# Designs tried in a protein design run: designed miniproteins, single chains, continued (2). Part 109

Each design is a single chain, and the fold is of that chain. pLDDT is the mean over its residues in the fold that is shown.

## One batch from the design tools (miniprotein)

Design m7785
Fold by ESMFold2-Fast:
Structure m7785 (fold): chain A 70 residues (1-70)
Amino acid sequence: MDEEEIVRGLEKGVETAKKAKSAAAGLAVAHEARQVIENEELSEEMRERLEKVAEEALKVADEYGGPAGG
């Protein structure tokens, strides 16, 4: 339950970053998703969803602010 709520929160974070057209918000969501993947024991389904969240968040950051690492 808690894992799914974290994933849903981050998915909502991506949508918020898209609405705000905010590279900084996109980078923050991508970083948080990666931290959860690295530090939490996740089911394959939850891990795949978080990987997609990280990828989409990085695309938002790239689209609105420049390179994903910037």
Scores: mean pLDDT 77

Design m7786
Fold by ESMFold2-Fast:
Structure m7786 (fold): chain A 74 residues (1-74)
Amino acid sequence: SELEAVNYSFRGLSYASEGNYEKAGDLFEKAADLSTDNKEAAKLYYLSSKYYKLAGNYEKSKKYEEKGKELEKK
């Protein structure tokens, strides 16, 4: 649900503020998966991609950047 997506996003921001970028990426990915709005889901996948990149996880960063781009084209 959108309410659950918001809760995961808040937790993601909390972990990002602690420098735990891998966990922040995971939580924004969960938020994106629960979002029913393609535009909002794309933004959350881009945010997940950003934090995976900061964590040095380039494979997941690229994966979720591509997923965000695909959702924006719909």
Scores: mean pLDDT 87

Design m7787
Fold by ESMFold2-Fast:
Order: sequence, then C-alpha cells, then structure tokens
Structure m7787 (fold): chain A 62 residues (1-62)
Amino acid sequence: NAAANQAAIDRVTALAEKHLGPEAAELVRQDLEDLYAQGKDVTDPAIQTAALLRAVGDKLDA
C-alpha cells in the first residue's frame, strides 16, 4: 500500500525532526525512502525503529 508507506515515512520523519532535529529527520526520511524503493514495508515498526536508531547513532557519533 503506497499511501500507507508514504504516510509512515512522513510521520516517522516528523517525529525525528521534533525530537532529534532536522538533520536527523533528513537521514530518517532518506533511509525509509530508500527501503521503500527496495520494496520494503516501511509501515513495519521494526523497520521504523531501526531507521530511528541509525539516525540517533549518527547524531551521537558527531
């Protein structure tokens, strides 16, 4: 479901922007868009959590 996957990308990106800032939000958006382009279901909470953890790791390793 393309609409559900797009809504999930938008929602998770907005949460990342609110809590981690715009740089981390851009990383989350690109990560989820890339996964969706590969045919992954980005409505899966495990995929969403992994993308958020990668963005947090990148921010903390700065």
Scores: mean pLDDT 82

Design m7788
Fold by ESMFold2-Fast:
Structure m7788 (fold): chain A 73 residues (1-73)
Amino acid sequence: LSPDEARRITEEAMKKVIDELVKEGMPKETAEKLVKLSLSHPPEEAAKLTGVSKSTASKVRKKVEDLSAELIA
């Protein structure tokens, strides 16, 4: 994959995870921040910055990673 393709796949995965979190009852602003932070920060730091639990931040990171892998396949 080119860097542009990898970025687009990641952005698509992030959008899907944000939509899923919002449907599960998370505020859109919190979901957007958490998903963006999940790729650039450790789960502990993402949790502190968004006010969610470390467990929730870890699950969100895994969802983005898993969905990105699925979109590549």
Scores: mean pLDDT 79

Design m7789
Fold by ESMFold2-Fast:
Structure m7789 (fold): chain A 81 residues (1-81)
Amino acid sequence: DEEVRQLIDDLAESAKKSKNEEHKLAVIKGLISLGQTLADAGNLELAKEAYQKASELARSLGTPEGLELAKEAEENLEKIK
């Protein structure tokens, strides 16, 4: 679904441009939740994109909370191979 892919990209881009760490965290958590919903629906391609964007954003934070979220996203990516 092109619309869902665009939503994932728009959310990730918004977080990258934000100077607000709370906004970045909210987007990362939202992308992980979206990825879980997409995986449960059997849309593994879009789920992988959501988890990949979440992982990249979470690692870019350089915080312990970011590292935990990155691990969660990466573990979910590994499970949906």
Scores: mean pLDDT 84

Design m7790
Fold by ESMFold2-Fast:
Structure m7790 (fold): chain A 102 residues (1-102)
Amino acid sequence: MEMEGGDEKGGRAAKAAAEAGDEAGKGAVTPTSHAAANVAGAGGGAGAYIMARAGKSPEEVAKAAKDGAKTAGLAASTGGEKGKKSGEEAKKKAEEAAKEAA
């Protein structure tokens, strides 16, 4: 039961980061910019989850969300300038959401 606390905290941080990516995607007007924001949110969520589950500080969780979102956003942004902008916005929102959720 105590081990479930780490997974719950990780889940909350991951959900917050993914939801921040979805919010960034709502402003996107092309399939490529939508994909970049959603993929960046998912990458941020994965990073946040891993660090929060490991019991790391909110700052380390936020850094992992930012690094994950940056890596995923760069991969998704190959569709041009709008994709890059949506990926960067999602990265910033994922970092802030993960820090607040942790």
Scores: mean pLDDT 64

Design m7791
Fold by ESMFold2-Fast:
Structure m7791 (fold): chain A 80 residues (1-80)
Amino acid sequence: MQVTVVIRGLTPEQAEELAKRAREKGAKAAIDRGPFVTVTITGLSLEDALELADEAIARGATVKVFKGLELVYKAGPGLR
């Protein structure tokens, strides 16, 4: 089942860095530069997704990890 990571609250530069790393692992990554910079990464393994989530959280971002449509992990400052 496809794993999707949604990361919000990074700087544009941090978002591009994480998107590049995800693409190097064969995943797809999209960046939305709306009111909050949001990175959506699809196609990582769950292990790689959680490692990338932990790094984003360490940088002050909020993260959600999905398997298909199911939310399996969420963390970060300001998460509701």
Scores: mean pLDDT 79

Design m7792
Fold by ESMFold2-Fast:
Structure m7792 (fold): chain A 81 residues (1-81)
Amino acid sequence: MAALEKEKEELKRLLERMGEEVAQYVAQLEADEALRPLAAQLRQAFAEYKEKYLKALEESIEEAYKVSGEFVGYVNELAEA
């Protein structure tokens, strides 16, 4: 049990660090008037992902993994476009 709780805390910390990186990147995009719509979209998409991920993590690490996999799939589709 303690090991699983530690794993959940590590995953939450990684998510927070990703959030800080995303926020910094979004702020940089917002500095450019032409990129403000993209900045808004990225901020919203990450906020939705974070909420879903945290809710899934409350149920189990495996559920959080599924949510993460769906987001990775979305990013891969964007990369193919």
Scores: mean pLDDT 74

Design m7793
Fold by ESMFold2-Fast:
Structure m7793 (fold): chain A 76 residues (1-76)
Amino acid sequence: MSPQQLQQRIQTLERGAQTVRDLGYTDEADQVFQLIQQARQALQQGDLETAQQYLRQAEDIIGDALGRAFEERRRR
């Protein structure tokens, strides 16, 4: 994955983290923002593999939080 593609993923994840925060999952959103910061640092150092790993972790957290939000709203 190129640095440009990683930057695009970071932008997408920032939007996802904001959505998660707006839904009331503040702790999960904060974890995602922290992982994005670590991914940006790795990207600046040229460590694309480490950056990609942090972004995958952030994607998992967003997915889990959105899944929980969907279930909570469906029940009440």
Scores: mean pLDDT 81

Design m7794
Fold by ESMFold2-Fast:
Structure m7794 (fold): chain A 86 residues (1-86)
Amino acid sequence: MEEARAKAEATIEADVEAARAMGMSEEEIERLREAAREGAEEGLAGADAEEAYARALELAARGGEENLLEAARYHMAALVSALVKA
């Protein structure tokens, strides 16, 4: 659990660094970080990794800010759930 949280935080920080390099504002980065952390907690609570990953891909394909933030949340839920189940 602690290791899964540490891995999730490292992934979030890597995504934040990439977003900053792409010119996202600090406000946009903060929303991304918040969505990703929410997803990580859902993953720790036992969300289904395959369902969460499929949902993340579907939302990312739709595009738009709200869908991309939800995609980030589901992507992190899938990652953390897979790490906890391994």
Scores: mean pLDDT 77

Design m7795
Fold by ESMFold2-Fast:
Structure m7795 (fold): chain A 80 residues (1-80)
Amino acid sequence: MSDDDLQKEIDDSFKRMEDTIISQVSPEQARELVEEILKNLTEENLDIQSELATRLAEKLPEEEAQEFLERLKELVEKLK
C-alpha cells in the first residue's frame, strides 16, 4: 500500500467515524471520546483530532463543552 493510498484510507475512515459518532453519540459517549482525543493528540493528527473534538463537544452541555475546548486549546498550543 502506497503512502497516498494509506492517507486516503485514513481520511475516509475519519469521515465515516465523524459521521457515525456525531449521529449516534450520546453526551456520555461524546465526553469519553473527547477525553480519548485529548489523550491521543499529537502534532501529526492535531488538525483532524481538534476538529473532531470540537464537534463532539457541541453534543455536551455548554459548561462542560467550554471546559473541554479550553483543555483542547492548551494542548493545541503546546503541540503546535
Scores: mean pLDDT 72

Design m7796
Fold by ESMFold2-Fast:
Structure m7796 (fold): chain A 69 residues (1-69)
Amino acid sequence: EEEKKLIEEFEKLAKEKITKEYEKQAEENGKTSDKKEMEEEIKSFLETLLETVKEFGIEAIKNAIEYLK
């Protein structure tokens, strides 16, 4: 229960940070990525990131959330 809630919070914060970074990089490189392409990349990256933090356990997720605040 606690782990699931932490994962959801981390995913929300990470998605916002990643989306902002992708938008900034696209503008700096003069290439506007299609919304769908960007969303697919963000989704794949988030899935990989979530699998990784799950392996490190609840403490790693808590630390990541605090860092993203």
Scores: mean pLDDT 72

Design m7797
Fold by ESMFold2-Fast:
Structure m7797 (fold): chain A 104 residues (1-104)
Amino acid sequence: MEKKKKAEEYIKEIQKLLESDNPDFERVKELLIEAIKNATEELIPEIIKVFRQVLDKLSPEEAEELINAIIKEAEKQKRWDILMEAGVQLLKLAVDRVIERRKA
């Protein structure tokens, strides 16, 4: 299906951006949203994988913005696995903020 090919292309572009230690945040966000819009069931695990890899390279503020954007798009596209993953990542980010506040 055309959607599968588009999603695969977006995932490959995200993987290329992840070769940089400081990927372009706006471009990564756009590509992840487009990958979710074109997601097929078989590509959901790959989308979740690149989403996790992207979060590891972002600041906490950028990570929160990305997670919220992914939650909105996953809900709109009824991609419950992606929505659940984004929710878990948001919880981890909140826990990390509490830990950092206690260390400071």
Scores: mean pLDDT 82

Design m7798
Fold by ESMFold2-Fast:
Order: structure tokens, then sequence, then C-alpha cells
Structure m7798 (fold): chain A 62 residues (1-62)
């Protein structure tokens, strides 16, 4: 289902972000498909952004 694919994508994004920095945090609303990520290193951002784009997630880094 679309909801299951979205949850899987968020899980992958979370794992990738925390692999790059254990202090990385995720905030957002899956209903609007908007996520904010904190403390993600610049070097990891392209891969995280690519996952979000494939899943139709609007991603903001802070």
Amino acid sequence: SEEQKLREAVGRIARLARAANPDATIFGDLETRKLTLRNVPEAARPEVAALAKEAGIDLTFV
C-alpha cells in the first residue's frame, strides 16, 4: 500500500540519517509528507534527499 511504502521510506531515511550521525532527529507529519531532519552531515544529505524524493516526501534540513 502507499501508506506502507511511505512508512518504509521514512524508516530508511531515519536509519541513513542516524548512521551518519547518531544525534540526527526527525520531525514531521506523514499526512502532509513533510519531514524536517536535524543534525544530518552535509555529506549524507544527497542520499537522504534522493530517498525522500523517490517517496514523494518534502524534506527540510536544519
Scores: mean pLDDT 84

Design m7799
Fold by ESMFold2-Fast:
Structure m7799 (fold): chain A 100 residues (1-100)
Amino acid sequence: DEEEIEKAKNDPNSLIESIEPKSGVPGQGIVIKGKGFTADTKVIAEDENGNKYELEVVSATDTEIVAIIPENAPTGKTLKIYVETADGKKSIPLKFYVEK
């Protein structure tokens, strides 16, 4: 018997909606829009090799974070950027391309 699970479930990790710009150089400021952000919310970038970078957070509201791409980010590579709350809840990752 086919059990169609119509439980959409609340979108886990709906904390992040967008990042802008989608590309830039190391040291580039980015704007992250979403929900449930606090002063204790971390911004994490993961490179194509699984290395993790904690980004500098310049400002945070409940719906917007301004963060900086780290100076040691690998150029010519795509980062997966997500937010992590103080209780360890992680957002979905969004892509950012690191220019030279």
Scores: mean pLDDT 76

Design m7800
Fold by ESMFold2-Fast:
Structure m7800 (fold): chain A 99 residues (1-99)
Amino acid sequence: MIEEAREKAERLRKAAELLKEAVESEDLEEMAELLEKAREISKGILEDSIEKVLELAKEGASIEEVKRQAALLATSALLGYIAYEVEAEILERQREREE
């Protein structure tokens, strides 16, 4: 459980970095590549949410709309990273106190 929580935290931290780079991009094609990398890293956690934003980019949504959605995803990834880091710390402290 502790190792799983830490692995999920690291994956979400990396996804948040890629999503932040997508928000800073001025090119829809570059944004789409960054979103696909973030989707792969966050598989099973944010995969579906990132896929929906990729569909918007492919359907010709404005760069402003794609940036807005990517910013929301980056925030979600960062909050998830913090949540899993806290979960790992709680699980470590619980194990030490039970022994």
Scores: mean pLDDT 81

Design m7801
Fold by ESMFold2-Fast:
Structure m7801 (fold): chain A 105 residues (1-105)
Amino acid sequence: DRSLEVMEAIAKVYKEEDLTPEELKEVNEIETEAATLLGLAEAVLILEKEGRYDEAIALAERVFGKKFNSVEEVKEFIRRELKKLLPKLPEEAQKILEEAMERLK
């Protein structure tokens, strides 16, 4: 589970006991965003591999609340959202996102 892997990578660096309440909120928000995007990326890639393009599009439309014209547009959107998170993440979590971004090409 790539979502679990990224959450674990973030948790290794940002220990709850060492964080202020504001830092904990920020870490939780970034962790949730990264896990959600990675889970969606994996689901879309699996559906694409199975030829289930309409289901991949419908899943992304439900998650983001917007219309997509193709699975390629969905993959490009997820890749852009992952790229926005990179500077906010520790190195091990960045590697997980970069691997997902390569798979979305």
Scores: mean pLDDT 83

Design m7802
Fold by ESMFold2-Fast:
Structure m7802 (fold): chain A 92 residues (1-92)
Amino acid sequence: GKAIEDLLLAMAERVLKLYQEDPEKAYELGERFHRAAVSAARADPEAAMNAVKKAFELFGYKEYAELAGKSIDELEEATRKFVEDLRKKAEA
């Protein structure tokens, strides 16, 4: 429902704000976002998929947005790949 959507959108916004300022913290929060999104998708798949898709669309991650909107498995894959991108930036 709305609470799940609001939580996931707020987490995604915080991750993307930290992406340039503090890549290490962005990665830490990104890992938590991934876990929260997967858990939410198991409880309320439509709300979770819509929230994650909207988050990626707002921030220009078009391919991840498309994946997140297709299925729970593809949402898990999109958020996992996003976390991997964050890890690579933190380790650079």
Scores: mean pLDDT 82

Design m7803
Fold by ESMFold2-Fast:
Structure m7803 (fold): chain A 96 residues (1-96)
Amino acid sequence: EEEERRERLARALEDIVRGHRLGAKYLTNPEEKPSVEGARYVGRGEMILYRELGLTPEEIKAIARMPLDEVLRWAEELGRKAGLTPEQLERIRAAA
């Protein structure tokens, strides 16, 4: 179903943005340990993107190296092109 596909994409993009946010927090506060949960969120989102969008391993690695502001812009743009609802786009923005 189209709606289920959009929801899977929305969750994947939300997870990727959240993972990047958790990574950024570690970099700005060196007393905090690296976020295992952040890495888990990014990995899950990347697997869904590879499967649903046919992204190459090189494209996935490029996304993983993006700073939070760039990955948020990328996720919002991809979500809009995929027909995500305003509520789904708001969840992606809230994850940053």
Scores: mean pLDDT 70

Design m7804
Fold by ESMFold2-Fast:
Structure m7804 (fold): chain A 95 residues (1-95)
Amino acid sequence: GEEEARRGLEEARKGVEEGDAKAAGRGAAEAGNAAAAGGADPEIAREAARVGVEGARVGAEKGDREGLAAGVGGAIAAIGGAFQSELRHGEFPKL
């Protein structure tokens, strides 16, 4: 749950720092999945979504089409995970 979400966020941040948009997207998706499955803090997944978007931007700037797609997909998965975690806690999703 929580530890897996934080690891995903850390990997996403590292991907952005290293210019690896694919790694950024993967980390964001992992944080989202941890929130959806384990009820991890939705704010961690939301932060991972922001990092995934940053990864998508890095991919776009470098012409890395796969990295761009991974960053976008990871951000969507992370937001979806936050949504699922909030629903599990009886809250409406926040944007």
Scores: mean pLDDT 83

Design m7805
Fold by ESMFold2-Fast:
Structure m7805 (fold): chain A 95 residues (1-95)
Amino acid sequence: SMEERKKTILLFRMIALESEVYLLISQARKNNAPAEVIAQLEAIARKMEELREQALTNNYSVEELEKILEEIQRLTREAIALARKALPDLVIGDV
């Protein structure tokens, strides 16, 4: 159905943002970011994973999934801001 297609797209967007944050953690480690910053990025990634798992396992509506995606987007922006502050020379893409 069209609704199932919309849900699938929202779930893939969640996975893409989670993957972006994991790549950001990898770059932070490679560039010797402070351990506290890496720990904060990992905490954000864990929250994003929990939200994605809830989205995958529950029979949420499109509207409910959109709200979860908005929270995942907020967490992604928080991760980017944190990494940018700790590694100002790192080129970070837009969310």
Scores: mean pLDDT 86

Design m7806
Fold by ESMFold2-Fast:
Structure m7806 (fold): chain A 93 residues (1-93)
Amino acid sequence: SKENQVRILSEASLTSILMLAWTEVRANPEDEALRAFLDEVGRLVERWPTMSNEERIAALRRLAALAQQVLDPDTARIVVNTAENIIALLRES
């Protein structure tokens, strides 16, 4: 179903942000801002199944803003683009 496709694709894309955040922390283990970013992504993944689509969209926008503050510009662009792709999927449901 379209609902199942949106769920699977949004969860896969969110997991890709989590893996990217983990990779950044592993490369920079003393960077507290990167650790805080990873923790925010982890909390979003945990809350995701119980959230409304409006809450998910708001959380993704906040995460994209945080990425722009904490990550290098090229990596931040990947997170922002991934978040916007998830938002587009959620708006179709």
Scores: mean pLDDT 87

Design m7807
Fold by ESMFold2-Fast:
Structure m7807 (fold): chain A 75 residues (1-75)
Amino acid sequence: GMSLGGYIANKGIKENDLADIGLGYELLGDEYARDGDLARAIEYYDKAAELFEQAGLFDKAAEVRARRDALEAEL
């Protein structure tokens, strides 16, 4: 089945809601980070941050980028 992050991202796409797509990708990043796939987690955090910026959610984008940078430091 689809993960929670994947479900929320797809719902956002269907509803044309950039913030929901961003949230879905952030949750996918969290899921990959939990599973130890740091490279994939970084990829989804970058996508989430871009979507949050497009939605005008600059504080949320900065928060996600901070998490991304912390994971990159572990590579």
Scores: mean pLDDT 83

Design m7808
Fold by ESMFold2-Fast:
Structure m7808 (fold): chain A 81 residues (1-81)
Amino acid sequence: MELARKAAEAGSKGTADASIEAVYLAHEMAKKYGSDKTAEELRKVAEELEGPAGIAAKSMADGVKEFGADGTYELGKAARG
């Protein structure tokens, strides 16, 4: 799923706008493909990427699986501060 890689890359940029983009992409994927599939694809990306992009992908995968699309979006906004 190409959107998972884009979300991880956005999350790795370290700007507020990039963090919002990353969470929006993860939310969009979960709405379109379901939380379980979105979490699986984000975990695969986290395994392939190291550093900030891998950390972002893992956090999004855990959030999507545990809290669903809407919960992940809200957590991402809260985590940004």
Scores: mean pLDDT 67

Design m7809
Fold by ESMFold2-Fast:
Structure m7809 (fold): chain A 57 residues (1-57)
Amino acid sequence: RLTAEEIIRLAEEEKLTVREAANIMYLEGLITEEVAEKASRLKLATEEDIRKMLKES
C-alpha cells in the first residue's frame, strides 16, 4: 500500500493530473469514492491537492 509521500513523489515524477492521482489513491484504498469523483481536474496534481484529498476521506 502506497504512503502519502510515495503518491506525492509519483505525481511529481509522472506529472499526474489531479484526476489521475485520485484514481490511483482510490485503487490503493487511500481515499473514498466520493472524494475521487469530486477530483475531476485535469491540471497537474500538487502536494497540496494530494494531502487535501487524503484529509477529505
Scores: mean pLDDT 81

Design m7810
Fold by ESMFold2-Fast:
Structure m7810 (fold): chain A 72 residues (1-72)
Amino acid sequence: MLPEKIEEKLREHGASDKNIALAVEAARLYQESLEYRKKGDRKKSIQLLHQANSLISQLPVEDQKLVMEIIE
């Protein structure tokens, strides 16, 4: 699953447990956003996407780059 891949990758690169937790939560919100998009709930999908982006913006730039590389 996407959250597990992000956790593994960030841990390999020496990210802190705090930053790993933020990135994993962001990945979970991105997955939920995609599921709501499939269900036709565009408003909820956009809300979850904004929440995920907010969490990613709290990460160091290096960790943000790794997260974005995996979720693309």
Scores: mean pLDDT 82

Design m7811
Fold by ESMFold2-Fast:
Structure m7811 (fold): chain A 76 residues (1-76)
Amino acid sequence: SVPASIREAHPEKLSEAESLKARGDEAFSGGNYLEAADAYNQAADIFAEIGAHDDALEASVKAGVADIKAAVDKVT
C-alpha cells in the first residue's frame, strides 16, 4: 500500500521499515508482545519519516494492540 513515489525515493528506509514490521508480526504470532510493540513502533517511526502515513498509522495501531496484549497476559 506504500505509493510508488515513496518506494522510488526511499527504497532503503522502506525496506528497513518493512523488515521491522515483519519482525513485529513474527514476535506477535509467537506471543512476544513487548518485542512486537518495540518492532512496530520502530517501523511506524520510519514509515512516518519517509511520508508513508497510512503504513505508519497501521504499525502504530499494531504496536498499541501488542502493548495491550502484553499487559493483559501479565495480569491474567
Scores: mean pLDDT 83

Design m7812
Fold by ESMFold2-Fast:
Structure m7812 (fold): chain A 92 residues (1-92)
Amino acid sequence: MAKELAEKLREEARLLREVAALTPDPEAAAALREAAEELERLARELEEAKSEEEVEELLRRAQAVVAELARRLAAHAEAVAEAADRAEARRA
């Protein structure tokens, strides 16, 4: 069970690194890479977990990593949109 969850986190980390490599935005790419590294670390700790409580805590941490990544990407997308609006106004 914990091993299957660890494999799932590793696959998610791999996908995040792949998306980061395709991302031309350095801030977004860095956020994706940082989240991938953290998920891989949690996957290793999950394989070593000795209790159900440790598994639950590690899963909560994995959820927090994903939530923080989503927040960082959303904030960055909004900043890019605002910058585009300002550039358009300056052109007019």
Scores: mean pLDDT 80

Design m7813
Fold by ESMFold2-Fast:
Structure m7813 (fold): chain A 88 residues (1-88)
Amino acid sequence: SLSDKLEASFAPWAAKLPDDEEKVKEAIKAEAEKRGIKITIETDEPPPFPMEDLLTLIAAYALALDVKEVKAKGKTVEEALKDLHAQL
């Protein structure tokens, strides 16, 4: 399960994360870049909000699942996220 993968490979790294949310986001982005994780979200409609936090969240999931590339597509960001969830 995702929980088992978090415990086995992600949890030791996550235990070293700072308590500050902004620093946690930076740590996730840095680790994803270090591991060469590529995230692509393709939508027909432009996102109605800044994508940075969403991309950081997706990077955290990719780190937890040990996935090197994540691609999601849909007409809207919500549909692209449903496509991503179906891949996990």
Scores: mean pLDDT 69

Design m7814
Fold by ESMFold2-Fast:
Structure m7814 (fold): chain A 84 residues (1-84)
Amino acid sequence: SMAQRIDAVVAAVGRTAVANAANLTDDDRAQIGAIGQQVIDLMQQSVQAAIDYLQQQYATTPNPTIQAIIQTMIDQVRQVQASS
C-alpha cells in the first residue's frame, strides 16, 4: 500500500538524519522536516511530483549534508516508483 511505502521512506530518511545529526543545526533539522512533510503530501498525489520537488530542493540547497539527505529521499521515492 502507499502507506507502507511512505513508512519505508520515512524510516530511511530518519536513519540518515540520525547518522548526520552532529552536522545538522536546529534550522537544518526544521528544513529537512518541512521537505519530508511535503514529500509525504506529494506522494499521496503523484510519486513523480515528489521526485521533481526533491530534485528542485537538491539543486537550491547550499548545504552538502542536507543535499545528501535529499538524495536519500530521492533514492527511496524512486524505489517506490519502480515497485509501483
Scores: mean pLDDT 79

Design m7815
Fold by ESMFold2-Fast:
Structure m7815 (fold): chain A 93 residues (1-93)
Amino acid sequence: SLEARRQAIIDEASGAVTSIHATVTGLVTSKENPEKKELVEEGSRNASRAAELDVSTRDKVKKIMELLLEPEKVEEARKEAEKLRKEVEKKKE
């Protein structure tokens, strides 16, 4: 009973993360072109159908989490490198 509730929460959270990522991607890529939005939605549906096979959903969630965490780390490292480069450029002035 308690384990069933725990599993339901995990499944709900996993679905929410996938949905949010797909929605954000759709909004950015579709812009004002409704045809592109429909193609992205069709692709997302096909991917969801493939994920329903006996392939580990955990691997997919891990990949999404890796992309979500690593972009932030990459962005921080990029900003720090940009700041150093800007400081070197200012020293030349």
Scores: mean pLDDT 54

Design m7816
Fold by ESMFold2-Fast:
Structure m7816 (fold): chain A 106 residues (1-106)
Amino acid sequence: LSAATVDRIRAVAATYADLSVQELLELLSKKLLQFEGIENPSDSEIASRALLLYGGIRAAVAAGEDPLDIALRFLEFLRLLYPDVPEEELIEAAGMVYAIAEKLAA
């Protein structure tokens, strides 16, 4: 993992500092559904995905995992699941996970 990738994830997370955990989960969920080919996800689809993401990130934080490590592991899974999605979009999603995990760890 490059220092440049870590710096980029942190920079992305900083752009989301003023958003709530709920707003970030909704944005991240919409982005992931779009990676799966759903151009215009419904509010119900977004809410369902957000609940699953919240549960996973909260469990990792509760287990004592570092927020950056959670985001980096998520990025590795995104690269595996969405090989055709541009790297910058995957880093954007990982930065959102970092922002959520930091807020939940505080």
Scores: mean pLDDT 88

Design m7817
Fold by ESMFold2-Fast:
Structure m7817 (fold): chain A 66 residues (1-66)
Amino acid sequence: MIDERYERVLELAEKLSNPKLREQVKALVDEIRERYKKGEITEDQALAALDRIEAFLEKEVEKEKS
């Protein structure tokens, strides 16, 4: 379910110590939500975009631990 993917990405963003980056990720997720609601992108495209953001966030969290 796409709503669960949004929540997962937002949960990962909350693990970031940088509040500016956290806000940027939230804005990006909101943009994907709006585009999907308007039918500008397919569910597959929205999920692919969220998957890329999730991978980026996992790398950023790892960098903070290093």
Scores: mean pLDDT 80

Design m7818
Fold by ESMFold2-Fast:
Order: structure tokens, then sequence, then C-alpha cells
Structure m7818 (fold): chain A 74 residues (1-74)
């Protein structure tokens, strides 16, 4: 599950960055990032320490991707 969650979340981050590079509306990109962050925060509350570790790592990456997307769309 932790590995599957990581793959899904990595795909989501890649999708958001590609949307930004393709010139998607900033509000749409922001909503997608917010949805990813909400899911990730939920996963950081998991009883499984591996799921929490992956979620914490991916949450940091999602926040970095959000900043990168904002720079791309500026």
Amino acid sequence: EAEEARERLEAGIREVLEMAREGAAPSVVAAKIAALEIELVGLTLSEDPEVRRVAEEMLERAREAGREAEEILA
C-alpha cells in the first residue's frame, strides 16, 4: 500500500506540473495541488509508519511542486 500510494501521488504531482507547463488556468492548478495536500495530510495520520513516512516525504514534494507551478504560471 505505501508503495502504491507513493506511485499514485508521484503521478498526481507530475500531472499538476504538466498542466502548469501547458498553461492551464492558475485556479485549476491550485485546486489540484490543494486536493493532493489534503490527501497527503490525511495519510500523515496513518497508524502505519511507512505510510506516514511516504506521506511526509510526498507532502514536502507536493508543496515544492506547488511553488514550481506558481513560478511557471507567473
Scores: mean pLDDT 79

